# Ledger of designs, part 78: designed miniproteins, single chains, continued (2)

Each design is a single chain, and the fold is of that chain. pLDDT is the mean over its residues in the fold that is shown.

## One batch from the design tools (miniprotein)

Design m6684
Fold by ESMFold2-Fast:
Structure m6684 (fold): chain A 100 residues (1-100)
Amino acid sequence: MEKEKLLKEARELFQEIVDLAEKKFPNDPRVRELIKELSELFLKAEQLYDEGKLTVEQLKRIVEALREAKKRIEQATTPDEIVSVLRELIEELKKIIDEA
């Protein structure tokens, strides 16, 4: 599997997550804080990719985590549900990045 295709998929999913969370609950300060944290974490992942430190398996895990989070956010009806999904996503991405 090509790393460039996985990175493109991850970028698209990340942007969709940000857009969807902001669209559903734009005025929740917890959602805004978690989106900022997620954005900083994704920048770290891109830095690791540029340095050649991310494996295909790590990129695949990032894509799968983002894809799952997006589906859960699409189904979310309360800000608390989105906060829970974003916190879980951040912790999963931290684990993947720390393994690099």
Scores: mean pLDDT 84

Design m6685
Fold by ESMFold2-Fast:
Structure m6685 (fold): chain A 65 residues (1-65)
Amino acid sequence: SELTEAILDIAIAVLKTTGSVESVEIRDGETVIKLKAKDEKDREELEKLGKTLKKEAGAKVEILD
């Protein structure tokens, strides 16, 4: 939906501002966001965000070290 796409675009823009985004790819029609954790606390926050993005926007999230 248009709303889901807007939510995803805003989330990606915010994450890019914080430097958390390693890459954004489209694979088999699915948006895949690779996030880079800076430390263990950041990883926990990104894991929670990743679950939200998958549930609310249908994006696949991968967290890298």
Scores: mean pLDDT 75

Design m6686
Fold by ESMFold2-Fast:
Structure m6686 (fold): chain A 80 residues (1-80)
Amino acid sequence: MKVTVDELAEKLGVSREVAGALIGAAKLDKPITPEELAERLGISREVAEKAFEVAQKLGLVKDGKIDPEKLREFLEELAK
């Protein structure tokens, strides 16, 4: 993935912590809840929940979980 944390934070209007959580979620193999995201990335639940809200607004959440494949496609399009 070639999008940087700073580029994603600027483009989405979010903190670098939330942008980093989204980039981390995109590296995962399966759809993930905010709680699982916090555990897998070693981040606070508050940051994971904010990342989840952003993913939900972008249509990247299905069945209450962030879809890493859709998130990867979204981030690849932003890097073009």
Scores: mean pLDDT 81

Design m6687
Fold by ESMFold2-Fast:
Parts: C-alpha cells; sequence; structure tokens
Structure m6687 (fold): chain A 97 residues (1-97)
C-alpha cells in the first residue's frame, strides 16, 4: 500500500528568500537521505507560505511511499526540520487510493 506524508513546520519570522532557500535545502537533504536508505518515493514537493501571524511555514509532501517505510520517513522529516530550526506543526499520513 502506498501513502502520502504531508508535513508542516513553522520557520518563524524570517525573510521569504531565506525560507525558500531552507525549503530547497530541506527537500534536497530529504531526497539524499531517502536515496541512502534505498527508500523509493514518487515525488517530494516543498513549498513555503506565510501564516496570518507573519511566520513562514515550510510544507513538504512526499507521495508514493510504502507503508513499511512510513515511521522511518517521519523520523527523518522530524530530524531534518529540527536541524533547520523549524518547529513541527503537523505530520499527516494518508493512504493513496
Amino acid sequence: MKVTIFALADLGKIPIDKAEELTREAVQKLEEELKKRGIKVDRIVGAVGIASSGNMILSVRITGLSKEDVETVIELVKKIFEEFGAQIKSISVEEEA
């Protein structure tokens, strides 16, 4: 069974260009770490948005992940976000139809 992971993290009050840079670096690091572990996914998409508070929000969506790898990937996402100083808001897992 394939799943999608969607993760949201708060980067705080930083410039949008810095938030975009961190988002690109987070996606690249995640791709590299998945490759090292032999974990296959269909796609990783990173995006940055602005919350009503003015805080920059990092979002990462991982599609086509095997259910057996979910826990490993969640821990990896948490580690990468923490290394980037991001405060995790939510991580959701959804089964693909």
Scores: mean pLDDT 84

Design m6688
Fold by ESMFold2-Fast:
Structure m6688 (fold): chain A 88 residues (1-88)
Amino acid sequence: MEVLEEKAEEAAKNADGSREEVLELLRETALELERRAAELGAEVDPAELERALAEAEEVLRQHGLTEPAYRETYRAMVRAGLRLEALA
């Protein structure tokens, strides 16, 4: 929806957007990238995905970023990254 896209763009343009709005924008972007890569036939080894997600959780724990918004956003970014790498 155009209204949601404008709100996401405003959050990106306004550095004073809430932390939750920035994390939501990053998560939505990562989910869209993963979907697009999957549509292009990118496949990720389940064992590699599990390992990468476990490493991501450990990094977040070490930095004290244990809130669900951080964890969900970072996991989405890891999934998108692996899927994009599988396209290459």
Scores: mean pLDDT 74

Design m6689
Fold by ESMFold2-Fast:
Structure m6689 (fold): chain A 70 residues (1-70)
Amino acid sequence: GEERREIDRLIDEMLERVLEKAKKAGDPELEEMARSSARQMRANPSLTVDQAREATRNLEISVEEQLKKK
């Protein structure tokens, strides 16, 4: 229902931002990691909105930290 749509929206918005940054950095491994994480989150039928917000925030932070090392 509504919660699932919000979860999918959070995942999609995070994925768009992360993939744009990874493509600009020329990092296909980072792109695949982000896509894999998004697939795992979408495959979890028990994932709550709050858990999705935390998971997407943590993934975006991890991506930014990896990009700073370049």
Scores: mean pLDDT 83

Design m6690
Fold by ESMFold2-Fast:
Structure m6690 (fold): chain A 100 residues (1-100)
Amino acid sequence: KLKETAELVDEAARELVEGIELAKKGDAEGAVEHLRRAGELLRKAGEVDPSGSKGFENMAEHVERAAKLIEEDIEKGIIEAGEAAGLASMMRSSLLLESR
């Protein structure tokens, strides 16, 4: 259960990094696709582990806001996506502590 949730968060973090790199290259469409996938993976993590669902939903909302911002203002979208990536890293660390 916790291992499956952690794997989903790791995959979401990889999608976030790819999205940020594409946005930095000016590929807003590619960036949005990867960020939306990251949000879907985070929502799935909440379905797999309902006890953490509020945290995963909040993170998915952060990632979804970053995707919208990239479409409107790519520089602001990159900043928001970076913040979301930091939150995902903290959530991953929390899951590792919880699995001990």
Scores: mean pLDDT 78

Design m6691
Fold by ESMFold2-Fast:
Structure m6691 (fold): chain A 86 residues (1-86)
Amino acid sequence: MAKKGYEAAEQGALDARRWGNTGAASAFGGVAKDARYLYEQGKANEEAGKTFEEAAQKGIDYGRQLRNDEAAKAASEGGKKGVEAG
């Protein structure tokens, strides 16, 4: 579900903010925006008699891929900021 894809990216942004990583939070926000665009495109495609599932799956795959990459980056950057603050 494309909605689950952008929700996952939004949760990643919240997690990144918890780690004090504003860069990762911004990146996850961008992913959520892109996944949401695919969800809205899926709705338009359904109304036009096209497959909603295909657009939804693209949103999920995109959010999942970027979450994996950005979660690792957010953990690394959050750790560095913690060291700089301490």
Scores: mean pLDDT 57

Design m6692
Fold by ESMFold2-Fast:
Formats: sequence, C-alpha cells, structure tokens
Structure m6692 (fold): chain A 59 residues (1-59)
Amino acid sequence: GEKARKAAEALAKLDPETVLQIGSLSGEEAAQKVREISGVELTPEEARRAIGLAMARVG
C-alpha cells in the first residue's frame, strides 16, 4: 500500500542494522517505531511490509 511504501522510504534512509533491529521487535512495537520515524500512521501489518521493502533495497 501507499503508506507502507512511504514508511519504507523513510526507513531506507537509516542504516541497514537499525532497520533489522526494528524488524526484530514485536508487531506493535515495530509499528510504533516505524510511525515515529516515518510520521506515517500505519498498522503492524503495514509496518512489517515497510520494513521488508526497506530491507530489500539493501540487497
């Protein structure tokens, strides 16, 4: 979705290790951290997608 893509763009500006650490958090904690960093209001599922998209750009 658009929200996940916008959040992924914000996460992609962080170092890869930080993105991986955020991805290791519980669903709600990960969503809270992604909301804080990106300013995008999103669900835990959307946050998981955003983290996955950001991680894919490292490879």
Scores: mean pLDDT 78

Design m6693
Fold by ESMFold2-Fast:
Structure m6693 (fold): chain A 79 residues (1-79)
Amino acid sequence: KKEEELVKKIKELGKQAVADVNAHAERSPEEAARVARDYAETFRKLAEQLKKESPKAGEVARKMAAYLETLADKYRAQA
């Protein structure tokens, strides 16, 4: 159950990160791309930290990092 709670928390943080990126995109796609890259790096570091303690939570964080990298590439192309 604690790993399920951790997975839920990582997913919630990811949703907040995506919302923040999209809010920046309304003003500047260039800024949105930068914010998305910063979040992707943060989730990559979380995935590495969590890999030993909670492999499932680490995998969710890794997938979130990959998605945020995709958003960064999308907004970079629009800038």
Scores: mean pLDDT 84

Design m6694
Fold by ESMFold2-Fast:
Structure m6694 (fold): chain A 96 residues (1-96)
Amino acid sequence: GPPGPPAPTITLSTTSAKVGETVTVTVTAPPGAETVASISDANGEVVAELRVAAGETGTLNFTPTKAGTYTVSAVSVGADGVGSEPSSATVTVLAS
C-alpha cells in the first residue's frame, strides 16, 4: 500500500513523577493526518485520550492516581485511512 504519514511527536514534561503530580503530555500531529494519543496504565487500561487535528499541537494534563508505568502511545491517520508508525513514551510513577 502507499506509505503512511510521519509518526506524531510526543513530548512529556517529565519521565518520572509521583502519585498526584501532574505530567503534561504534548502531541504534535503531522500535516494531513489526524492524531489519536492514549495514556495506558501498567495493565493496558486506557486512562486518558487526546485527539489532535492534522498539523496541530494538543496538550493534556495528566495526574496519576496509582503508582506504576504509564505508556503514552500515538498514531497519525491520513485522510486515506493509512496509519503511521506509532510513537510512544513512558512515565514511571512512584508512590507519594
Scores: mean pLDDT 84

Design m6695
Fold by ESMFold2-Fast:
Structure m6695 (fold): chain A 61 residues (1-61)
Amino acid sequence: GINGKTVSEIVNDVRAANEDFKAGKITKDELAAAVVEGEKLITTNPEATASELISYLRELR
C-alpha cells in the first residue's frame, strides 16, 4: 500500500484522530483532513475494496 500501511492501520490512524478531536487536542478541520487522507490511502491501496471503511471515513466529515 501507499506509505506501507495496511487498511487496518489507516483506519486506526483515523480513529486516533477522532479521539484526539473529542479530547480537544485537534480542530474539526484537522480531523476532516485526517479523514480525507485516510480515504485517499484506502481508495488507492490494492487491499481496499472496503466500501464500508470508505463510508465510515466519510461519516466522520
Scores: mean pLDDT 67

Design m6696
Fold by ESMFold2-Fast:
Structure m6696 (fold): chain A 92 residues (1-92)
Amino acid sequence: AQEALDRDVLIALAEIVLAVTLNELKRRGVSPEKIEKLREAGKNFLDALAAGDKETARKYIDEIAEILREAGMPEEDVEAVRKSLERLVDQA
């Protein structure tokens, strides 16, 4: 069995993943509207993760992935973000 991480550590790691992803979208010249959508979805994901609501957290992972695809991020990068966030939800 995989050892569970502390919730504060999981939230901090999720914040890092989301911050790196936001910076990558800015570097690619993605529109402010799509960047704001990612910020909102990311905040909702973090709130759900903090509340222990794994179902809602996974819903926001799907929303984040769709925003990244619409922003033109390569599918391999979208899946890397999705898998990172899913792993954090599984340990919460």
Scores: mean pLDDT 83

Design m6697
Fold by ESMFold2-Fast:
Structure m6697 (fold): chain A 81 residues (1-81)
Amino acid sequence: MMSREEFFAETEELLQEVQDHYLEKYAKATPEEQAKLRELVGEFLAEVRRIYEELEAGMPNDEALERLRALVEETKARIDA
């Protein structure tokens, strides 16, 4: 069973991965691509907040982390596209 401390440590690492991908792509992007990247990151952060709200409502830490990992992989793929 995953602890809350382990969950937040994993979460910080995963969020940093998305941030690094975003910043690297954004720095090289056209204004049109930058607008799309901002929308995509906005959607990502809204979904992360939703997962945290469900976690506070009683979702297991391991279930929340699995959903967050899936979201991170999807978001990184969309940034890299």
Scores: mean pLDDT 82

Design m6698
Fold by ESMFold2-Fast:
Structure m6698 (fold): chain A 76 residues (1-76)
Amino acid sequence: MIEKAFEIARKWAEEKVKNGEMTKEQADEVLKLFEKRYEEFLKRVGDRVSEEDAVIGAINLFKEAEKEVIEKYGKK
């Protein structure tokens, strides 16, 4: 599950870089933050998480990481 979520997140970050919404450096920061938070999420829920819930969790954590990184670089 972690591997799939990381692949999906990398794809999302790549699309945002391709579309000019963020730099490769910003994408790297987003992925680093997302990976740490997603691992923590999976440690908390264990095998109780469905694939659907795991995907929703990944989407939410990626969006939060993106918001934090964009705020850090976009406002300054």
Scores: mean pLDDT 76

Design m6699
Fold by ESMFold2-Fast:
Structure m6699 (fold): chain A 84 residues (1-84)
Amino acid sequence: LDKALEAVKAGDTKKAISLLSSSITGFQIEIVALSLDEPVMDPERVAAIQQAIDYLDQAIDALEQGDVDKALAYLEQARAILSR
């Protein structure tokens, strides 16, 4: 996420979107991996990652609309969730 935040601040919207898309893919793979061990799956972590993905999708949407401040707010929300 730090590299995506840096790209947004640098005005490199295309790079920021690319980095965020890669992060979403990585988190989706993590959810799948957690689901393979269903009896010992961590549902709290899965829920947290799913909510973070939602915020990252909203950040990409905001960047595509040119709303950098809104995108930064969504990225900070995703970081706060993932740091728990």
Scores: mean pLDDT 76

Design m6700
Fold by ESMFold2-Fast:
Structure m6700 (fold): chain A 101 residues (1-101)
Amino acid sequence: MELLRQKIVEIFYEMALELLAMENPTVEQLREIFDEMLERIEKVLKEAGVSQDVIDSFIAELRERADALIEQYAAGKISMREMLDALGSRLLEQLLRIELE
């Protein structure tokens, strides 16, 4: 389980570094980069033998959180760093639930 968490956290950090390097990313660019991260996470979860139902729930919950945060960022309510911090916290919470199941 530690190796699974490490791989997914690495994927998240690579996305975060890409986003932080961008000046004024559009909502479309944010969604595209986030979708690429979700595809990489899904692949890692499948390779780890996680059931499809658990993967589908994991991806859906993370997407819902990301969409809400992207809307807040687009409205100027939160910074890019605050958005990434909130997404990272949610990701770690969801990973812990998989490790406990």
Scores: mean pLDDT 83

Design m6701
Fold by ESMFold2-Fast:
Structure m6701 (fold): chain A 55 residues (1-55)
Amino acid sequence: SEEEEKALRKFAEIAGFSQEKIDEMLEAMRTDRDKYLEYVIELGEEITKQIREKK
């Protein structure tokens, strides 16, 4: 959904992903599930790290 893409883009920006990498991640969501999962894992790890370090 649009809401999911918007949330994903926002979290990826917080994680420090470049706009190019974010676009690749969104494209992978549609075309390459394995690559998309790699991006999601990286995103989740980076966000979790930031939350734990700042909390």
Scores: mean pLDDT 77

Design m6702
Fold by ESMFold2-Fast:
Structure m6702 (fold): chain A 80 residues (1-80)
Amino acid sequence: MRKQREQQAWAEINKLLVEYAGKVMNTTDEKEIEKLRKETEEKIKKLKKDLSPEQQKQADQTLKDLDLGIDHNKEVAKKS
């Protein structure tokens, strides 16, 4: 069995999401945020092929949750 591949992909996705959150939550540059978002999404797409459908949904949901936090932070910090 290859549960190890799923575990490795999930760990890498979580690492990418943490790095993305750390970089983006500390910036208000919209172009930089879009660039980081796109790069993170592309890396996650490569790893998602090794995930179960449920894990893929969880990864997508986490990215959406981060996007909501970024929008809030950008609105308050940059437009305030």
Scores: mean pLDDT 71

Design m6703
Fold by ESMFold2-Fast:
Structure m6703 (fold): chain A 93 residues (1-93)
Amino acid sequence: MEAERERLRREIEEVREEIERIERGRWAELDPAQRRALELSREQVELAEELLKDPSRSVEEIEEEMKRLHAERQLKLTDDEEKKEEIRKLLEE
């Protein structure tokens, strides 16, 4: 179980490094949807790191919270698309 926790932490750090590399090298080349997805991925990594700070939480509990955040991320992307409807109304003038 401790080995699984350390493995999860390492995987999260690897994802964080990848996000930071993209932000530093390619942010200006990303489309708005890719930028939002990257920001949400960063938020997911930060939550996972926070959950890993609590030694009483099992890897299973952390994974369940991560699944919940993934669902929230999908909903947030949908909300961003709905906000684009305001721009569409301006174009219909």
Scores: mean pLDDT 68

Design m6704
Fold by ESMFold2-Fast:
Structure m6704 (fold): chain A 78 residues (1-78)
Amino acid sequence: MEEEIKKALEDIKKKLENYQKRVQRLDAHIALFEELAKDPEVGPLAKELIDRLRESKGFRGFVYESAVDELLARLAAA
């Protein structure tokens, strides 16, 4: 029973570490798209992607990992 609780805490810790790495990647993507927003051809798309990234990152408390993954998948598809 105590061993099961310890394993559950380690799993939570790894999920939190992965979440933090995703937030850092969102910051890097925002910076990249801010530069792309200067381009007249791709600028409108870049601005929309920045807005979506800021919306995702604007969550103050717990952010669902699946929501971050969905946003990153949409960026990869664009």
Scores: mean pLDDT 60

Design m6705
Fold by ESMFold2-Fast:
Structure m6705 (fold): chain A 93 residues (1-93)
Amino acid sequence: DEALEELIAELEEGVAAVEANAERVLSDPAPAREDLEAVRAQAQAVLQQIADLVELFRAGRVPIPPELQAWIDASTARLNAILAQLDAELAKL
């Protein structure tokens, strides 16, 4: 399904963008609150989009392919780790 492949590609780009933005912001010795909050919001938005993708498979009664499930699990873990790091930096401000 080309539309599903495009949606997954957009989510992969979204995860990569959050990771790149988090690395940039967290590598700053004095990150601005607004930059931390922006990346936090992006990470939460991508997590919600992943949850929406899972719900599409559930509603369609179609099993999630193992490769996609592995990517979802890994990406969710990485995004949650980023959120924890961002929350720790925000707590210092």
Scores: mean pLDDT 89

Design m6706
Fold by ESMFold2-Fast:
Structure m6706 (fold): chain A 82 residues (1-82)
Amino acid sequence: MKEEEEKKKEFEELYKEVVELAKEYLKISPKEKIPEAIGALLRAIGIRFDYEKGLISTEEAIEKLRELKEELKERLEELKEE
């Protein structure tokens, strides 16, 4: 029971991190990359929706958010490069 509460907390913290990264990506993206930045934010929202509807497990939701976080970090590094 407590382990499941801890996983839900991990999901919420990770979701918040991913949304903040997606917002940063959107803010610094050139006009041609705005659709990709919006797409990343929509993917985060979709993962939360699937999780809240019980379509995916907590573990699957966390994994998908981790993958999206890594994608966003990579994209942000590309945009911040000289």
Scores: mean pLDDT 80

Design m6707
Fold by ESMFold2-Fast:
Structure m6707 (fold): chain A 105 residues (1-105)
Amino acid sequence: SLPETPVGMAEAAAEYNLKLGASELLTAAWKALFLYLSGEVDAAKEVAVSVLGDADASVHDLLAELARRLGFDEELVERIRAGDRSAVAEALRWLGDRINEEVNK
């Protein structure tokens, strides 16, 4: 029942989580990090820009700012800003856990 493309999968999951009461910021951040890790860098940037409004920033700066606003530690935020894919993957895992907490309460 999920779309076959990373963009379609991210859109379906985001819409479902929003309907279950997940926060818009948390859902958008999850979607942006998921798209980035899936290789959909332009789509990830578009999602991040829709939340942050800074179209001139790099995708890494935008993802780092989303992580900062969600309360991630400074070291993880700076690793994301530097383009560390392992830091983006760690952040995505935490965001998934946090969304699960919000939709199950």
Scores: mean pLDDT 82

Design m6708
Fold by ESMFold2-Fast:
Formats: sequence, C-alpha cells, structure tokens
Structure m6708 (fold): chain A 89 residues (1-89)
Amino acid sequence: SMEEIKELRREMILLESEATIYIVLANLYEREGDLEKAKAYYQEARRLLEEGLRVIDEIEKLRGKLTPDEEAMRRNFETMIADIDAKLA
C-alpha cells in the first residue's frame, strides 16, 4: 500500500542516518588508533546498510519500481558497504 511505502521510505532514511553516524564514529576511533572499536562500528554500519538495501528491495516489490531518489540511495548504500569492506580487509 501507499502507507506501507511511506513507512519503508522513513525506515530507509533513518537507516542511512544511523549508518552514517556509525561510519563517522568508526573513522574517529581509527584516527585515535582504537582499531578494535573502529572495526566494531564499521561492522554495525555495514549491518544497517544491508538492512537498508532490504528495505529498498521491499519498496521495489510493493510499487514495482524505484524512484530516482531510491535508486540513488541503493547505489549509495552499495558504495558505502564496498568502502567498509575495503576498511575491514
């Protein structure tokens, strides 16, 4: 339904915001030399981004298509995950 899609879009935005905060915290701990905390925050950011991709997939299934904003968000989440994976290697 349109109401379900609106709620999923809200979840998508909140997951982006939360993942971004965790990435910022990971970068700060990395800079301070606390590699264990940096890794933990990167792993949590990655989990949130993966959840965000699942939310976007659900929007696509319910509507049959993504808006340009939602397509951009999917690409952004995929790029952020790739960057985190490089950091964790």
Scores: mean pLDDT 91

Design m6709
Fold by ESMFold2-Fast:
Structure m6709 (fold): chain A 72 residues (1-72)
Amino acid sequence: SMMLEKAKEIAEKTAEETARKALEAGVPADLARQLATHEAYKAIKDLVEEEVAREIAEKAAREAVERLMQEM
């Protein structure tokens, strides 16, 4: 689905930006992941069904925090 692909792209970008800002500010990884999940979900909740939006946001946030922590 075109909307599913768009939601994944938006969630990934939003999660990475949110996680990066949080981690750079000294926020613990667990909280940075929660913040990234919340912001990613807010960005895509109107594009796909709620359950799908939550799954996409959680995955995007997890992967963003994992990548950023390896980079730091």
Scores: mean pLDDT 88

Design m6710
Fold by ESMFold2-Fast:
Formats: structure tokens, sequence, C-alpha cells
Structure m6710 (fold): chain A 87 residues (1-87)
């Protein structure tokens, strides 16, 4: 499988940033979760800038998994994301 391009990684980052914005609209969510996702997205952007695309993808997948869990994604889809992180 071909690694994702810079453009594709930036598109994933933008999507996850939009999902974080939606999460921030919820009342009573733990600030710690919001800050953790922000940190992962900032690290992913730096990894893309450093051309460390494998690390960028790993960070985006971690951020996406936290966002999906917080937004009420199904356990089936969350488990699929966890398995992807182990590869």
Amino acid sequence: SEPLSVEELLEILEREEKELEELMKKEGLPEEVIERVRELLEQARRAIEAEDFEEAMRLLLRAGLLLAEALGESEENLEAGRKALEK
C-alpha cells in the first residue's frame, strides 16, 4: 500500500479539527480530553511538516479514535481504529 500524500494527511487533519470543534460544542465534556486531542493534532501537523508521514498518520489515527469515542461512535468502529494503531 502506498503511504498517504501530504495533501491527504492535511485533509484528514482538517476533518479531525472540524470534529474537535463539534466536540467542543458539547456541555460537560472533560477539558483533559479536548486538550489531549489538540496536542495530538498539533503534533500531527509538525510531523507532516517534518515529512514523518508514518508518525503523522499514527497521531491522526489516535486523535481520530479519541474524537470518535467522544462523539459517540460505535464500539465496532472504535475497535477497528485500535487495531489499525497496532500495525
Scores: mean pLDDT 75

Design m6711
Fold by ESMFold2-Fast:
Structure m6711 (fold): chain A 73 residues (1-73)
Amino acid sequence: VEDAVTKKMIELAKKLAEEAAKAPKSVVDRGRALHSDELIEKIAKETGLSPDTVAAALALNEEEISRFAFELL
């Protein structure tokens, strides 16, 4: 379940990388508050994106990620 959710997060981070890179600090801070630094760093390594870009992408997709995770329960 966690592996499938992480894979979905990686896909969303790649898809929204350009928008996430332009996101304000408040969106980055939200993503970092919602997800562990360890998870953000892992996705950053897998995608080649900066941790801030990953955090912003996860924040922008929070509702879709939560819905996907719920569907796997």
Scores: mean pLDDT 77

Design m6712
Fold by ESMFold2-Fast:
Order: structure tokens, then C-alpha cells, then sequence
Structure m6712 (fold): chain A 81 residues (1-81)
């Protein structure tokens, strides 16, 4: 399901990210009730990530076929050029 794929991405992000404040934000995103709310919150969080982490999250989202999130993450990267 889309929810299962999104949870897999969030779990991988927790493996990659060691910053405690960012980890707490990811855990809060996992508690949000709708997939749409989680995608929006993750998109907002991506502005706080390094460009290297933003690209890593985008590539994983592509592998998991999280198409709505992929579009939003590509827009974040374009705005930060």
C-alpha cells in the first residue's frame, strides 16, 4: 500500500539522519493519521535537510514509486538551486 511504502521511506530516513530534532520530526510525521498529511509534512521537512539528504530521499521515493511525494520533492530541489 502507499502507506506501507511511505513508512518504509520514513524508517530509512531515520537510519540516515542522526540529528535528534529531525528524527523527532520524522517520528511525529509517522503519527499523522492520513497519507496526504504525512506527504505534506515530509515535503516541508525536506527543506530542512542537506541537498545530499534531499537527493537521497528523492531517489528512495522514486524506487518506492511514491509518485505524489516524488513530484513535491523535485519541486523542493528546484526551488533551492
Amino acid sequence: SLEDKLNELLDKMLEWIKDEKLREKIEEIKKLKSVAERILALTELSYELSKELQKKVLEEAKKLQLDPLVTMLENVLKQLE
Scores: mean pLDDT 85

Design m6713
Fold by ESMFold2-Fast:
Structure m6713 (fold): chain A 65 residues (1-65)
Amino acid sequence: SLAEEGERLLEEMKPLVEKGEIVSVIHMDLANKELGGEEVEKLKKESIERAEKTHGKKPILIELE
């Protein structure tokens, strides 16, 4: 469920956030259902570029299935 994925994600993100890392998350199941492979790669790239522009640091990208 989304709640179980959320709890797992928080556990994975906690040590990274505590170290001052910026984390970006993409839900791959939703992306793959609505978008083709090239659009998914574009979404990943744009997500990384947006986070880097906003926070001045390259994010760690987490892909949820």
Scores: mean pLDDT 68

Design m6714
Fold by ESMFold2-Fast:
Structure m6714 (fold): chain A 89 residues (1-89)
Amino acid sequence: KIKELLKEIRKIAGDYMSENIEELSLEDAIDEIKIGARILIKNGDKEKVKKIAELIKELAEELEKEGADKSLITELRNIAKELEKAIKE
């Protein structure tokens, strides 16, 4: 589930994230998501931003179910909130 969600996030973000993001460590994958998400906000692609925010929320939920580090889950939730706020503007 987690690797599938990472692949879907990358598929929508395109070259703003590493091609094999699902093969990275979880920390590196989250850093890639954080960087790519901010580039998408800057580019004003509201449709992609909305889709990625939903996938990041789902990723955070699945990571929490699997007992991943709370700090990483919090970082993902903060990024999703930042994306949702950017769409409303």
Scores: mean pLDDT 78

Design m6715
Fold by ESMFold2-Fast:
Structure m6715 (fold): chain A 55 residues (1-55)
Amino acid sequence: SIEDVLAELRERVAGKSPSEVFDLAVEEMARLVEEGRLDTAVAVFEELQRILREM
């Protein structure tokens, strides 16, 4: 589900620098786009923006 993907992203980025967070999220978005999961990729992009604003 979208919520599961976002939860896994949050766990992976915990304690990482802004550049590492950006790289991980971009890699995940690219993978989701290749899988045709555009709605989930957009959700990851929205979460990336939220995480970076809170840093």
Scores: mean pLDDT 85

Design m6716
Fold by ESMFold2-Fast:
Structure m6716 (fold): chain A 68 residues (1-68)
Amino acid sequence: MYVNLKAVVPASQADAVVEALSKIPGVLSISVVYKGDTAEIYIRVEESAVEAAIAVVEAHGGTAEVIE
């Protein structure tokens, strides 16, 4: 089963978050939308990898939520 996540991170951290997320098995796609000083990151991930994806976002000063 796949889950869609929305993350909001500082724009300066977006590249580091994308790199870290791309290393997680079960991450299927990553899309980034820059909003000035912040970046919105949209992640399609397997349910078993959701906690790992959220932990990466939080480790880089962001927040993540399930958007369905």
Scores: mean pLDDT 85

Design m6717
Fold by ESMFold2-Fast:
Structure m6717 (fold): chain A 84 residues (1-84)
Amino acid sequence: SARIEELVALLRKIGDIILAHFEAQDVPQEVIDAFRATVDAIIAEAKARLAAAPPEEWRAIEMEAVDALSKAAEEARARAEALR
């Protein structure tokens, strides 16, 4: 579905923006690599859930994926700070 592809693309764009900020802030490469893997896992799960769910549930699935990305970013920041 084109709409599912657009929702997945938005999640990828959010992940890419966070990754770009981490790279600009000189976050350790191991933290960036771990975060990238977590983003890929969140997007893969969201894509599978969107494909299985009716359209009326897509907003909730997208919001849960955005929340998961936000939490992953906070965990990555905390890990980066602990390594300094």
Scores: mean pLDDT 88

Design m6718
Fold by ESMFold2-Fast:
Structure m6718 (fold): chain A 74 residues (1-74)
Amino acid sequence: SDLEEAIRLLERAYELSEDPEVKKSAKAGIEAGRKGDAAAAGAGAWEVYKLSEDPEVKEAAREALRLAQRAVAR
């Protein structure tokens, strides 16, 4: 599903980042997504995207946000 893919991308962002604030936002999005809350998972992805300076982390977060938003739009 779109939400399951968004969670996997947030897990990747969590593993790639060394920034505690980025990791905290990614973890919050992952936990919300696992509970089926696509809107909160997307909010976590947006925070990761805004906080991170790492292009790989930003790209994972950007794609996670896109997928989470698609899951909400149903």
Scores: mean pLDDT 88

